# Designs tried in a protein design run: designed miniproteins, single chains. Part 39

Each design is a single chain, and the fold is of that chain. pLDDT is the mean over its residues in the fold that is shown.

## One batch from the design tools (miniprotein)

Design m1424
Fold by ESMFold2-Fast:
Structure m1424 (fold): chain A 68 residues (1-68)
Amino acid sequence: SRNASKEEKTELAELASRAMGYEGLTVADIARAAGVSPQTVREILTFSKKEVPIETVERIREAIRELS
């Protein structure tokens, strides 16, 4: 597998911002649905991690789509 690009992380952050703002979803809701820790979601959305597996980004993206 590969690490997610900055563009892929930016697209995820924009998607999460929209879902959280419009639907009132929390980082905890997204993390639970994605099967990752809330800390992992926060670190990805704040660009605090440089190396993020693409599989993790895709899992979070799917979780947001399922919750929307």
Scores: mean pLDDT 82

Design m1425
Fold by ESMFold2-Fast:
Structure m1425 (fold): chain A 80 residues (1-80)
Amino acid sequence: MEKLKILIEALKSKDEKIRILAAIGLGALGDKEAVEPLLKALEEYKEKSKEFAEAVVEALEQIGDERAKEPLEEFRKKFE
């Protein structure tokens, strides 16, 4: 539980490397509670950092939650 909360907070870091590591960690953890924070982070930073956006997309795909399906399809249509 605590680890999940720390990683979710790290997604909001001003340091891009910390945000990327947080996204990777959330994907590896596979907790569906991470889906909404990851989607919010993707929307906030998708135009600022392509590397971070790619890390978030991969994390959401790894978790495999249906809530991410439509947002990921819209992202792919626009950026892939």
Scores: mean pLDDT 79

Design m1426
Fold by ESMFold2-Fast:
Order: C-alpha cells, then sequence, then structure tokens
Structure m1426 (fold): chain A 89 residues (1-89)
C-alpha cells in the first residue's frame, strides 16, 4: 500500500537528517537551514519536486532561509560535497 503524505514526509525528514549529519563536517561554514535550502535547489534540478518542497519548508522553519537567499558559491560548495559523498559510497 502507498504511504500517506504524512508518512512520506516523515521518511524524507529522517533521510534529510542523516544527509545533514554527513554534510555538516564538510561544510562547517553553512547552517543547517542553508544546507537544506541548497539541497532543495539540487532536488528540483533532478525533478524531485516533492522532496524539494519538504527541504524548502524545513529550511524556512529553522531560520527562514529560502533557496533565493543562497549565493552561487554556496550552492557550488554543497554540489561539490554531494558529489564527493556519492563517489565515496
Amino acid sequence: APLSAAQREERARRLIEELLALLRPALPELSDAQLLAALAVLAREEGADELAEVLERRARELEGVTPESLSPEQLARVRAAIAELEAAA
């Protein structure tokens, strides 16, 4: 049976927290909210709009951070860190 919207959001929340734990040591200059906002941009680029909405909401809940508030440099750093984690896995 398919998961409810609330159950899918809870699963996404858990996966997001695990990903943040991996990214924090690599990107100590970025806050959790900035990391989530950057991940939302990357999720939309991959067509994962539902995940991007969860990430955007979480970033807003923490510190009111939106994807538009991020610099291109901050986005590039998060993108590079994700690529390194994928290569290590």
Scores: mean pLDDT 77

Design m1427
Fold by ESMFold2-Fast:
Structure m1427 (fold): chain A 70 residues (1-70)
Amino acid sequence: LESLPKEVQHAVLHTSVGILEAALTVSKKEDLPNIAKAAKDLAEEAEKFGDKETAKRAKEVAERAEKRYK
């Protein structure tokens, strides 16, 4: 990811969080832990790139997933 141009990095992060948001709305309870983990990983990568909005969205996906299976 870091070897890609910044606009491509942002597009990948933005697309990834959108996919996780969509997955969260249609997922079975058994899949929620995997979504939470993926969202946390994505939030860390977004913070590393300074993409605060994508990091915030990813953290919200992780929190929503955890709330639903805990």
Scores: mean pLDDT 78

Design m1428
Fold by ESMFold2-Fast:
Structure m1428 (fold): chain A 68 residues (1-68)
Amino acid sequence: SGAEAAAKAVEAGKKAVEAAKKGDIETARQYSNEAQNYAAKAAALGDEAAAKKGSEARREGGIAVHSM
C-alpha cells in the first residue's frame, strides 16, 4: 500500500540520517536511495498523504548525505 511504502521511506530516511551522523557514507547513501525508491512507490500508488510523507523522508535522507 501507499502507506506501507511511505512508512518504509521514513524508516530508510531515518537510517540515512543516523549513518551520516556516524560518518558512514556508504550506508547513508544506501538508505537515502531506499528512501527515494519507497517515496516513488508511494507516489505511484496514488495516495496523496503517503506520497507527501514519502517525499519528505526522501528529502531528509538526501539532505543527510549532502551534509556529509
Scores: mean pLDDT 77

Design m1429
Fold by ESMFold2-Fast:
Structure m1429 (fold): chain A 99 residues (1-99)
Amino acid sequence: MSSELEKNLKLIRDMLNEIRDEEIKTSNLSPEEIEKLEKRVEEILEALSKDSEAAKLAADELKNSDEKEKRSLVATLELGWERGNILGTLLNSRKNRSS
């Protein structure tokens, strides 16, 4: 794995963990729901590790994101993971978002 990809994945992991921790605090999730969220984070990161362009785009979005935009980015990554196309989902999100 390239050094740049590794740095991008670390930024994304830190963001996903931050959002997960806030959801746990605010939603009183069960242990089973917490495990499901942790598995989803790992699966998203595994998918991004195979697509350096998607990882770079996600990291670039994160660098320019406020708290609401970070949550929107998490939703976009989850949607892309479910579709098996994180890159295309990120590009579509950029095109369709109004700031």
Scores: mean pLDDT 77

Design m1430
Fold by ESMFold2-Fast:
Structure m1430 (fold): chain A 94 residues (1-94)
Amino acid sequence: KAKEYFEKGLELLEEGKYEEAIEYFDKALAIEPSADAYLYRGLAYFLLKKYEKAIKDFEKALALEPRSDAYLLLGLAYEKLGKYKEAEEYFEKA
């Protein structure tokens, strides 16, 4: 069930349906927290230019599983907010 919601979220994300993708990632996360679900929900928020929400999800992904893609995405999100010092720190961890 959680995997089915997550996979549907990924399909919608690939189609550029970011708001709908977030709804399915929300459903997956309500059943079972996972680093992947937080990461891809954060990516959907990032693509919608909701950078603060994206950052929170990327931080939750990192808390569950340290990973270079989450560090890279955090760096990019901080850069979009003009927080260049924070961006640089995360890029160095990626």
Scores: mean pLDDT 88

Design m1431
Fold by ESMFold2-Fast:
Structure m1431 (fold): chain A 98 residues (1-98)
Amino acid sequence: GLEIRAIALALRAIGLLIELEELEKKLEELKDPAVRARARALLERARALAERALELAREALKEEDEEKKAALLAEAEALLAEAERLIREAKALIDANV
């Protein structure tokens, strides 16, 4: 059901936020200031998307209208997919430059 989906998306968002904290620590290992700035920008954008997705998943748990709940969850899922893409790009950039 939609409630299980909301919980799953919230947990996925929390997992990404934990991964982001570990990647932010690795930014200090980057010697090139331009590479560090680019990686930081990717991680900052991913964090904003993951935080917004968590808010939407939490709002979906309170929503009684199934169509509105489904729309909130679809938006949360799309934001998490974009956050994951940005995290993969940041990880590749960090790994290539450490």
Scores: mean pLDDT 90

Design m1432
Fold by ESMFold2-Fast:
Parts: sequence; C-alpha cells; structure tokens
Structure m1432 (fold): chain A 57 residues (1-57)
Amino acid sequence: SAEAEELRREIERLREEIERLRASLPGLSPTAQLVAEAEIKRLEEKIKELERKIEEL
C-alpha cells in the first residue's frame, strides 16, 4: 500500500540519519557524543514504532 511504502521511506531516511550521527561521533566532544548517542537511541525507537505500524497494515 501507499501508506506502507511511505513508512518504509521514512524508516530509510531515519536509518541514514543514524549512520550520519554514528559517523560524526569520533569527531565530537564527550558532551556532544552523549547528546548524539541519545538522539540515535530516539531514532532507533521511532524506527521500531514505524515497523510495528507497517506490520499492522
């Protein structure tokens, strides 16, 4: 369905953002790393939520 395809595209965009954040970690201060790691965890949880929505379709 169009809804499932849109959710899959959103998941892919979130995965790309996570990879971008992970790639930036070695160049960040300790404080900035903690913020980035918290954001990665938030994005991973959002992906799980979207995957559940797809399974319900």
Scores: mean pLDDT 87

Design m1433
Fold by ESMFold2-Fast:
Structure m1433 (fold): chain A 73 residues (1-73)
Amino acid sequence: MKEELEKKADEYAKEGERTGNPRLFAKASAYYFLAGNYEKAVEYGIRAVKLGATTEDIEAARKEALQEYEKLK
């Protein structure tokens, strides 16, 4: 369960690096948080905001990550 969430977070982080899309860093942050990797969750959350992620982008990312987490239970 945690390993699947962290793998998805890593994938979103890599896509964010490739595309520069702040929403992908917001998703990486949310998935790292649910995986229990708080250091990377904070790192990518800050990066998302610096690159222009809105409050709505952050909330959408958290909602999507939580839905995936519930499916993995």
Scores: mean pLDDT 83

Design m1434
Fold by ESMFold2-Fast:
Structure m1434 (fold): chain A 60 residues (1-60)
Amino acid sequence: VEIPEEERKKYREELEKALKEGNIEKVVEIMNELKKKYPGIKPREKSSGSLEEDLLSYFE
């Protein structure tokens, strides 16, 4: 499942903002909403990425 470009940009920006603020609770909420809207979405499934790298892999 592909995220529409406009939605992808929106979620990426919101995630980057939450990460810069160190608001992990907000990051989790954004990811849960994203997965709820796009249940087929998956990260690259790298076992050793940082949280930021794993989250941004959804938008690559």
Scores: mean pLDDT 68

Design m1435
Fold by ESMFold2-Fast:
Structure m1435 (fold): chain A 68 residues (1-68)
Amino acid sequence: GAAADLAAAEAFLESIPEVEVRREGDDTLVARTTLSVEQQIGLVLRLIGDFPGVEVSVEGDTITVRAR
């Protein structure tokens, strides 16, 4: 479910040294990255593919992950 996918996405993002993750409320994660643009695109595609219960948006170096 969406909550389980969000929790799994949080654990996944926390495992990446170049990503700083924080939780904003019950359904939203905000990840700031020092990754290159190409690495960030790869990370977003991985999130969309592996965690279908979440929606992903990107603005600059910030990736926002929300439970559907």
Scores: mean pLDDT 82

Design m1436
Fold by ESMFold2-Fast:
Structure m1436 (fold): chain A 70 residues (1-70)
Amino acid sequence: SLEDEIAKLKEEIEKLIEELKKLGHPVVARVAEYELRKALEENKDKSLEELLKVLQRIKKSLEATLKQVS
């Protein structure tokens, strides 16, 4: 379901944040945690499809950041 995809994507984003912490970028990780929380709060009244798209963009951004700092 779309809800299951959102839950999985949230877990994947949280894992990427933990990887950033392990690589010695705790400030970047904390900013990402804030952005994830803000996205979830600001999109609670939006469609699940819109929330999924926002979370997909956050994940893609974090993957790009990890690729640059690795």
Scores: mean pLDDT 81

Design m1437
Fold by ESMFold2-Fast:
Structure m1437 (fold): chain A 67 residues (1-67)
Amino acid sequence: EAEEIVRELLRLAAERDWAGLEALLRKHNLTPEERAEVDRLLEAMRAGDADAAEAAARRLIELLRSR
């Protein structure tokens, strides 16, 4: 499920497991558009911008569901 992918992504990012993060993106065959939203989400998390992080996560879920 799209929500499970996003939850796992957030967990790996919080743990700074960049190898695991890349493996997750490859496993689910994320498109360049989906990867751009991942980058936006990670940047928002780094900035502590909860609204931007929620918007990016929601957009990523939408893109994953639209496959």
Scores: mean pLDDT 80

Design m1438
Fold by ESMFold2-Fast:
Structure m1438 (fold): chain A 92 residues (1-92)
Amino acid sequence: MISEGDKKMLADLYESLGAMSYSVGLYELSVKYTEKALALDPNNASAQEVLAKSLYELGKYEESIKYAQKALAIDPNNKGAQKTLKEAQEKL
């Protein structure tokens, strides 16, 4: 019933909310918004990147690596995901 365009728009809004939550240090809220974005648009590299960064800040390094790798599989030039992957691997 929801169109692909409606899902993409709502996913982009949740991604933006996740990024804003991250920027103000609300990492658990960032995870919730980015998970909602990915439920609507699973191939959103930016949402995968924000989720990876938020998981890293929460000390969830293995999960952070997983989502950083997913972001890089979609967009290999994603500098945020590259940095998060390296930093999370250094914590293990």
Scores: mean pLDDT 87

Design m1439
Fold by ESMFold2-Fast:
Structure m1439 (fold): chain A 63 residues (1-63)
Amino acid sequence: SRSAELQRRAELELLRIYARTYYALQGKPVDENLSPEELRELAEELIAKYGREQVQQMITKLG
């Protein structure tokens, strides 16, 4: 359904937000050529380091 496709796109965009958050915390520009797999790994690393709830708060604050 169209809803399922939109959800998948939203998930990928969320992974990009995680990557931007990760790089921003390190004072570096985001690598916009990261694969979906690399984006997932960065999201998992960020969550492992700061915790899921803290990461969600940081993402919400950054927009």
Scores: mean pLDDT 74

Design m1440
Fold by ESMFold2-Fast:
Structure m1440 (fold): chain A 67 residues (1-67)
Amino acid sequence: SAAEKAEEYVAKGEEAAAAGDYGTAAYYYAQASEYYVAAGDKEKAKEAWAKAVEAAKKAAGQPAPAP
C-alpha cells in the first residue's frame, strides 16, 4: 500500500541520515511524503516533508565527500 511504501522510505531516509548522506536522506523523505499524501495521511506527509527539507539544508551546507 501507499502507507507501507511511505514507511519504507522513512526507514531508508533515517538510514541515509545516520550514515551522513543527507542528499539521499532528503530524497527518501520526499518520496515518503508523496506516498503519505497518496495514503491520505496529511500529518505524516508534512512530517516527512519537514525531514526532507532539513536533510536538504544539511546537504546544501556543502559537507565534503567522506575521504
Scores: mean pLDDT 81

Design m1441
Fold by ESMFold2-Fast:
Structure m1441 (fold): chain A 62 residues (1-62)
Amino acid sequence: MKFSKEQIEKLKKVAEELTERLRKFDAEHPNASSEEVARFIADVLAELGDAIDEILKEQRKK
C-alpha cells in the first residue's frame, strides 16, 4: 500500500467525476455510435490519467 489518505480521497473524487461524465454523455448523446462512445471514454481517461499523475506527483514532492 503506497497511497496516503489524501491521495485515496482525491482518487475517489476522480472516479466520481468519471462516473458523472459518463452519465452526462449517455444522457446528452443517446444516439452515439460505439465509436463515438469509445472515443469519449478514451478522451476522458486521457484527461483523468493526467490528473491522477499530478495528484501522485503532488504527494511525492513531500
Scores: mean pLDDT 72

Design m1442
Fold by ESMFold2-Fast:
Structure m1442 (fold): chain A 55 residues (1-55)
Amino acid sequence: MSEEIAELQEKLTKTNLEYLKALQTDPDMARKLLEESKKLNEQLVKLVKERRERE
């Protein structure tokens, strides 16, 4: 049940690290990674809200 949240947090962390690397070498890739990070964060927020509603 909390595994999905943990997986999204891991993906978000990985995406943020790749974004920081890309900022120095490939701005286009950095922009794509930033958008992916936003999507992952939005999914994480949604799952956290759903968990609270079930409590």
Scores: mean pLDDT 78

Design m1443
Fold by ESMFold2-Fast:
Structure m1443 (fold): chain A 77 residues (1-77)
Amino acid sequence: MSPVEKAKELFEKSIEAAKKGDLETASILLSEGTRLLVEAKAYDEGIKLLEEVEKKTPLKETAKTLINYIKEQKKKS
């Protein structure tokens, strides 16, 4: 599985966990998916996926923080 495909799987699991009220697991999965996207240099795809999490879950602040993190990594690469 590509790093981008694995990150998408982790983000889907994060959204599911958030819908069940497990915000701790959701945040961990979101962070791991973001890490994989940064390592793969898939910055724009990562921002797009995190914007969907921001719209679909109560993890708006966490998603926004991770979007800013990806933007900073893109500038330094």
Scores: mean pLDDT 83

Design m1444
Fold by ESMFold2-Fast:
Structure m1444 (fold): chain A 65 residues (1-65)
Amino acid sequence: MSEEQKKEYEEKIEELEREAVRAVIEGDLDAAVRYLEEMKKLALEYGLEEEAKRIDENIEHVRRL
């Protein structure tokens, strides 16, 4: 993956992460999980399997709240 692709991925993931955090704060755990699912899909699209696994663990944590 190029440095430019990594930067693009990081910017997109940070936006989705902010939305997920906002959803948790608002008590909308279903919305939070949906944003995390979008983050996982994005990580897989960029070929980042380890990142996708990490996001999957975050989804599990939110679902247990």
Scores: mean pLDDT 82

Design m1445
Fold by ESMFold2-Fast:
Structure m1445 (fold): chain A 62 residues (1-62)
Amino acid sequence: GLEIAVAKEETTLAGSPLTTLKKGDKVVVLKRYSDGMALVQSLKTGKVGLVSESKLEVVGKE
């Protein structure tokens, strides 16, 4: 299944265009990088971008 995480705090997704996650927004974790970044897709907006793994809490697999 898909790995689901929630934003622990408001944070900006790095990408083009830039977008913001609000605290509690759910994301799908698509890929983790060795530098502590994750490529995620917002379930609310469908937008994809990079965010620090430290700002995410994994809540399950769907």
Scores: mean pLDDT 78

Design m1446
Fold by ESMFold2-Fast:
Structure m1446 (fold): chain A 66 residues (1-66)
Amino acid sequence: GMAELREKALELAALRARAIASQLLGPVKSVEVEQVDDRTLRAVARTDAGTLTLDFDMDDLLAQVE
């Protein structure tokens, strides 16, 4: 259902944010994802080198999940 697709979108956002942050800043300690509105997911990745914040479009993420 739609709830399952949203959960997959949040997991995908977290996975992408972790991958990007690890490439740019090194080992990632934590990733937090929140839905800031109906169309935007915000991921915050924390490392020893700093914090990376990435906004993802919900429709783009949903198009990438099965």
Scores: mean pLDDT 83

Design m1447
Fold by ESMFold2-Fast:
Structure m1447 (fold): chain A 80 residues (1-80)
Amino acid sequence: SPENREYAAKKFFEIRLEAEEKLSELPKDIREEAYKKIKKLELEFYEKLEKAKTLEEVEEIVEEFKKKVEEVLEEAKKKA
């Protein structure tokens, strides 16, 4: 439903914003690479979201996105 998609979009935004704040402390080149990876993930997960039919599927997509963003953050911190 549109309501469930709006919910997921808000969660994606919150996850991205928190990630950008954590990345702000890292060197510029590492931050920019991580931002590009997160943006690519966001686009991929919006595509997955269009196929979601239930709230449970939406919540699973949000959680998977959060996990993938956390992986990008961990990789960025290792490079810094």
Scores: mean pLDDT 85

Design m1449
Fold by ESMFold2-Fast:
Structure m1449 (fold): chain A 97 residues (1-97)
Amino acid sequence: MKEEFEREIERLKELMELAKTSPDPAVRVAALDGIAEEVRRLTELAKQYPEYRDEAIKALKEALDTARSLEGDPDPQVRAAAKRAVEEIEKGLKELE
């Protein structure tokens, strides 16, 4: 479980980097949708294993900052994906906090 949790955190960080740096708006959309999916997985894992709760909350807050920054993206599909990611991250934080 710890190795799986650490792997999910690293995947979330990779998706955040892709969302921020990819020149392709389709890749940024896919990365934001991936962030929402990883956040759901991390939230459920932290609910089942409270020892991961604080680390999951920290990761979700970092993902929230990334998604919020992309709500101002020049591409309207990226902005829509960022809004969806923000909603999923805020839901996860509410369940863990």
Scores: mean pLDDT 87

Design m1450
Fold by ESMFold2-Fast:
Structure m1450 (fold): chain A 64 residues (1-64)
Amino acid sequence: MVTLSKEEILELHRQRLMAVKGPRGEGPARPGEFGGPAIPATPTPFEDWSDEQLRELALWMEKH
């Protein structure tokens, strides 16, 4: 696509969320650490995420 990919859009949303809520300390991945769907708590490249996980993150960020 000549426009931003879904990965790039979600990364921008993630950066915005981190600016609001602040970075969380490094720790083991746990469900609900971000107060949303069960997703990895540690930084994970979006390339390693499934489309379902990326969609869940986007939906959760839109809600909050």
Scores: mean pLDDT 51

Design m1451
Fold by ESMFold2-Fast:
Structure m1451 (fold): chain A 93 residues (1-93)
Amino acid sequence: SEVEEALKEIERMRSKEAEAKAEWEKKKQTLSEEQKKELALREALEEGLRILAETGDKEEALKKAVELAEKKVGKEAGEKVREAFEELVRELE
């Protein structure tokens, strides 16, 4: 899908941190509304995983990820991020 292609390109840019930040800001401006929503969900999930790695607190990490998704996209986004976060944590165990 077009969203998957955009996310794969963003993942590639993560390997070049200094350049990736500048290109990432430009890419956000060219994304469709659906691509922006999917990206916001991924960003919320990544923030949750970052908090989990730093604190070890699964509840706080999930709460922050859900809150970020809901602020950026809406209530349904919070539910999607919750499901994805729980699945990823299960796979990492």
Scores: mean pLDDT 75

Design m1452
Fold by ESMFold2-Fast:
Structure m1452 (fold): chain A 85 residues (1-85)
Amino acid sequence: MEELVEEIRKLRDEIGAASDEDLLAKTRRLVAAIVKLAQLSEDLEKRIRLLNIAGQIVETARAGSADAKEKIVALAEEAIRLAEE
């Protein structure tokens, strides 16, 4: 659990500094880490919320809007806060 939260923190920081070419690859790793964190959660509501965040990250990256990086960082921060509950 703690290692996954730390991985998400690291990926959040890397995404904030990423080029467009690196953004998709790092976003895939972020999504995988959040999904794995959700799978380890025994709380069904927490699991659903984490999976919803992962889905929002995928859709945000796919849309490729000018603010996609900022939105993905904010979603990663939301996942970290949920993990700390």
Scores: mean pLDDT 82

Design m1453
Fold by ESMFold2-Fast:
Structure m1453 (fold): chain A 61 residues (1-61)
Amino acid sequence: DEENKKKIKELTLEMIERLEKLTDPEEQLQVWIEWAKRLLEVETDEKEKKVLELMLEALLG
Protein backbone atom coordinates (compact mmCIF):
# COMPACT_ATOMS: atom_id res chain seq x y z
CA ASP A 1 0.00 0.00 0.00
CA GLU A 2 2.97 2.33 0.60
CA GLU A 3 3.99 1.76 -3.05
CA ASN A 4 0.47 2.72 -4.19
CA LYS A 5 0.63 5.95 -2.16
CA LYS A 6 4.00 6.77 -3.74
CA LYS A 7 2.62 6.14 -7.25
CA ILE A 8 -0.43 8.33 -6.56
CA LYS A 9 1.82 11.14 -5.30
CA GLU A 10 4.08 10.91 -8.37
CA LEU A 11 1.10 10.88 -10.76
CA THR A 12 -0.37 13.93 -9.00
CA LEU A 13 2.92 15.86 -9.15
CA GLU A 14 3.30 14.98 -12.85
CA MET A 15 -0.24 16.25 -13.52
CA ILE A 16 0.42 19.52 -11.64
CA GLU A 17 3.63 20.13 -13.66
CA ARG A 18 1.75 19.53 -16.93
CA LEU A 19 -1.09 21.87 -15.90
CA GLU A 20 1.40 24.65 -15.01
CA LYS A 21 2.71 24.61 -18.60
CA LEU A 22 -0.72 24.63 -20.29
CA THR A 23 -2.94 27.67 -20.93
CA ASP A 24 -5.60 26.07 -23.20
CA PRO A 25 -8.69 25.01 -21.16
CA GLU A 26 -9.37 22.04 -23.46
CA GLU A 27 -5.82 20.74 -23.01
CA GLN A 28 -6.08 21.27 -19.23
CA LEU A 29 -9.35 19.30 -19.16
CA GLN A 30 -7.68 16.44 -21.06
CA VAL A 31 -4.82 16.36 -18.51
CA TRP A 32 -7.36 16.19 -15.65
CA ILE A 33 -9.23 13.32 -17.36
CA GLU A 34 -6.01 11.38 -18.04
CA TRP A 35 -4.84 11.86 -14.43
CA ALA A 36 -8.17 10.71 -12.99
CA LYS A 37 -8.15 7.59 -15.20
CA ARG A 38 -4.57 6.74 -14.17
CA LEU A 39 -5.41 7.26 -10.48
CA LEU A 40 -8.43 4.96 -10.84
CA GLU A 41 -6.08 2.19 -12.08
CA VAL A 42 -3.76 2.43 -9.02
CA GLU A 43 -6.21 3.44 -6.23
CA THR A 44 -7.16 0.58 -3.86
CA ASP A 45 -9.48 2.49 -1.48
CA GLU A 46 -13.14 1.92 -2.42
CA LYS A 47 -14.30 5.36 -1.23
CA GLU A 48 -11.54 7.13 -3.18
CA LYS A 49 -12.42 5.06 -6.28
CA LYS A 50 -16.05 6.21 -6.07
CA VAL A 51 -14.95 9.85 -5.77
CA LEU A 52 -12.67 9.46 -8.81
CA GLU A 53 -15.44 7.78 -10.83
CA LEU A 54 -17.88 10.61 -10.00
CA MET A 55 -15.25 13.20 -10.90
CA LEU A 56 -14.57 11.47 -14.24
CA GLU A 57 -18.30 11.38 -15.04
CA ALA A 58 -18.56 15.11 -14.25
CA LEU A 59 -15.52 15.92 -16.41
CA LEU A 60 -16.75 13.78 -19.33
CA GLY A 61 -20.30 15.17 -19.09
Scores: mean pLDDT 79

Design m1454
Fold by ESMFold2-Fast:
Structure m1454 (fold): chain A 60 residues (1-60)
Amino acid sequence: MKGLLRAVEDYEAKSSKELSLKKGDIVEALETVDADYLLVKNLKTGESGIVPRRYLEEVL
């Protein structure tokens, strides 16, 4: 699977640029923003936004 990640914990967006996640949500990695943040798309909601990498794990 290309660039699929799973939320390991709930995350609440702190700005309009960030995406809120529920534990277990599957997201697609779109772009690397920096060492700590990814731009992702939530496959359940279709919404896109920036999420801290520490809240995501790779799905294999």
Scores: mean pLDDT 80

Design m1455
Fold by ESMFold2-Fast:
Structure m1455 (fold): chain A 92 residues (1-92)
Amino acid sequence: MSPEEITEEVLRILEEVLELARKEKMPEDFIAAVERALEWARSHRDQPLEVAHLALAVLRAALSEAKERGNEKLARWLEERIAELERLLAEL
């Protein structure tokens, strides 16, 4: 994949995380953090590596929250997204 295609895929993952965080009623401060990360990523498409690392940090924080809540289905979905993002990072 090109760096541009990887950036668009990372943005897609962040948007899916935001929708899921809202649906699962995650803490408001966490939702705000994801929204800010997505806005920053959209403004810095020329920095694919930084965008990918930011997304990975957000996903890992979401996974920690899902595990603390005992939401095994959400945790599994997030683990799959983290693996996908780590694969994309390896191609940069």
Scores: mean pLDDT 82

Design m1456
Fold by ESMFold2-Fast:
Structure m1456 (fold): chain A 59 residues (1-59)
Amino acid sequence: MELELKAVEEALKVAPDSPEAYIALGRIYKKLGQEEKAKEYFRKALEVDPSNEEAKKLL
């Protein structure tokens, strides 16, 4: 559990402006059972790229 949380933080540091990074963070939070945080990251991916079909599908 702690290892997955650290992976989330590292992904955010690597690519803050990448919609793929936000989608990856959302998937990690969904895997951890945190649906609210997962949706927040999918929304951020859409803010970076409003045409991102993957983020729209995951919301």
Scores: mean pLDDT 73

Design m1457
Fold by ESMFold2-Fast:
Structure m1457 (fold): chain A 60 residues (1-60)
Amino acid sequence: MLEEAIEELRRMEEEGATPEEIIAFYDKVLPSLTPEEARRLVAATTGAVLRLIGRELDAE
């Protein structure tokens, strides 16, 4: 379910998940989603993911 995937990604972001972990999650759920649902998932989580990645990049 799209909502479950969004919730899981938000949880992963809260826990400080790495980009690799987030990619693995996408790879796991994307085959179960339609293209429209996949776009919605990415859009809903993009802000949180970008903030997480931005912090990692700034630390380097």
Scores: mean pLDDT 71

Design m1458
Fold by ESMFold2-Fast:
Structure m1458 (fold): chain A 101 residues (1-101)
Amino acid sequence: MKVRVRLELPLDPETAAAIRQALEDTLRSLGVEGEIEVRVLPPGTPEQQDLALDAVVHLMNALRDYFENKDKENAEKDLERARQLFAQAGGRLEVEIEEEP
């Protein structure tokens, strides 16, 4: 299985790098091959930054539900919530999960 994650984050570059590392570490711990692309946007408001951080938590929960817990329904709910929160933050989330044929 391979996962591609693309993020646009209205966060400082250091925080964005920490998020990328946390996502890479999460996928590695799950035994999943991952490609993570992070684009840093101009810093958002404090409210937008909080929304982006909340979105990252939902994204991490979705990855665990999908790959560790095999709970696709809860994973899809967390992914949708993450997408909504990133959009509200002025960012973007794209996730592609490639299952082997």
Scores: mean pLDDT 82

Design m1459
Fold by ESMFold2-Fast:
Structure m1459 (fold): chain A 94 residues (1-94)
Amino acid sequence: MEERLEEAKEFMERVLEEAKRQPLSALIDRLDALAAAEKDPWKAFEYGVAAGMVRLRAIFGSTEDWAPEAQADAEAARKRFEERSEELKEKAEE
């Protein structure tokens, strides 16, 4: 288990580096599709976690060194997160 966790860490670090070089939406869609198609539950889990990490980095992390397409997708994700947070606040205030 520990050896697979280290391999998963390396995979996720590689995915985060890939996020700097391409549209985030395309990367996330590919990871989600790979997770859905994967027959090994551990690999499916890894793809899902990697997609989640890309989303978190786009919203809360620095994107200054990212390619322009990746930066644009990160800004869109950040805006969507703000809009969703406002919706949840409105629902909580009933």
Scores: mean pLDDT 72

Design m1460
Fold by ESMFold2-Fast:
Structure m1460 (fold): chain A 80 residues (1-80)
Amino acid sequence: GLEFAERVAAEARRDLEEAEELVKQGKYDEAIRLLEETEGLVGIHLAIAKLIGDEEAVKILEETLEEIREKLKELKKEKE
């Protein structure tokens, strides 16, 4: 339900904070790997939310997935 989606979103935000700390340490590969794992996890939960028709959970998880994808895009660009 909604509460579960909010929990997944909160865990993803924690992973975003950890990735930022890894970047400050020059650990770009570790930060990218962490966020790719987080993207996969959020994507699975989004697919489940869509399957069961939980529109509020879908909205939260889609917004969370977009935040992770944008950060991944930035980190991959900076690594090049």
Scores: mean pLDDT 85

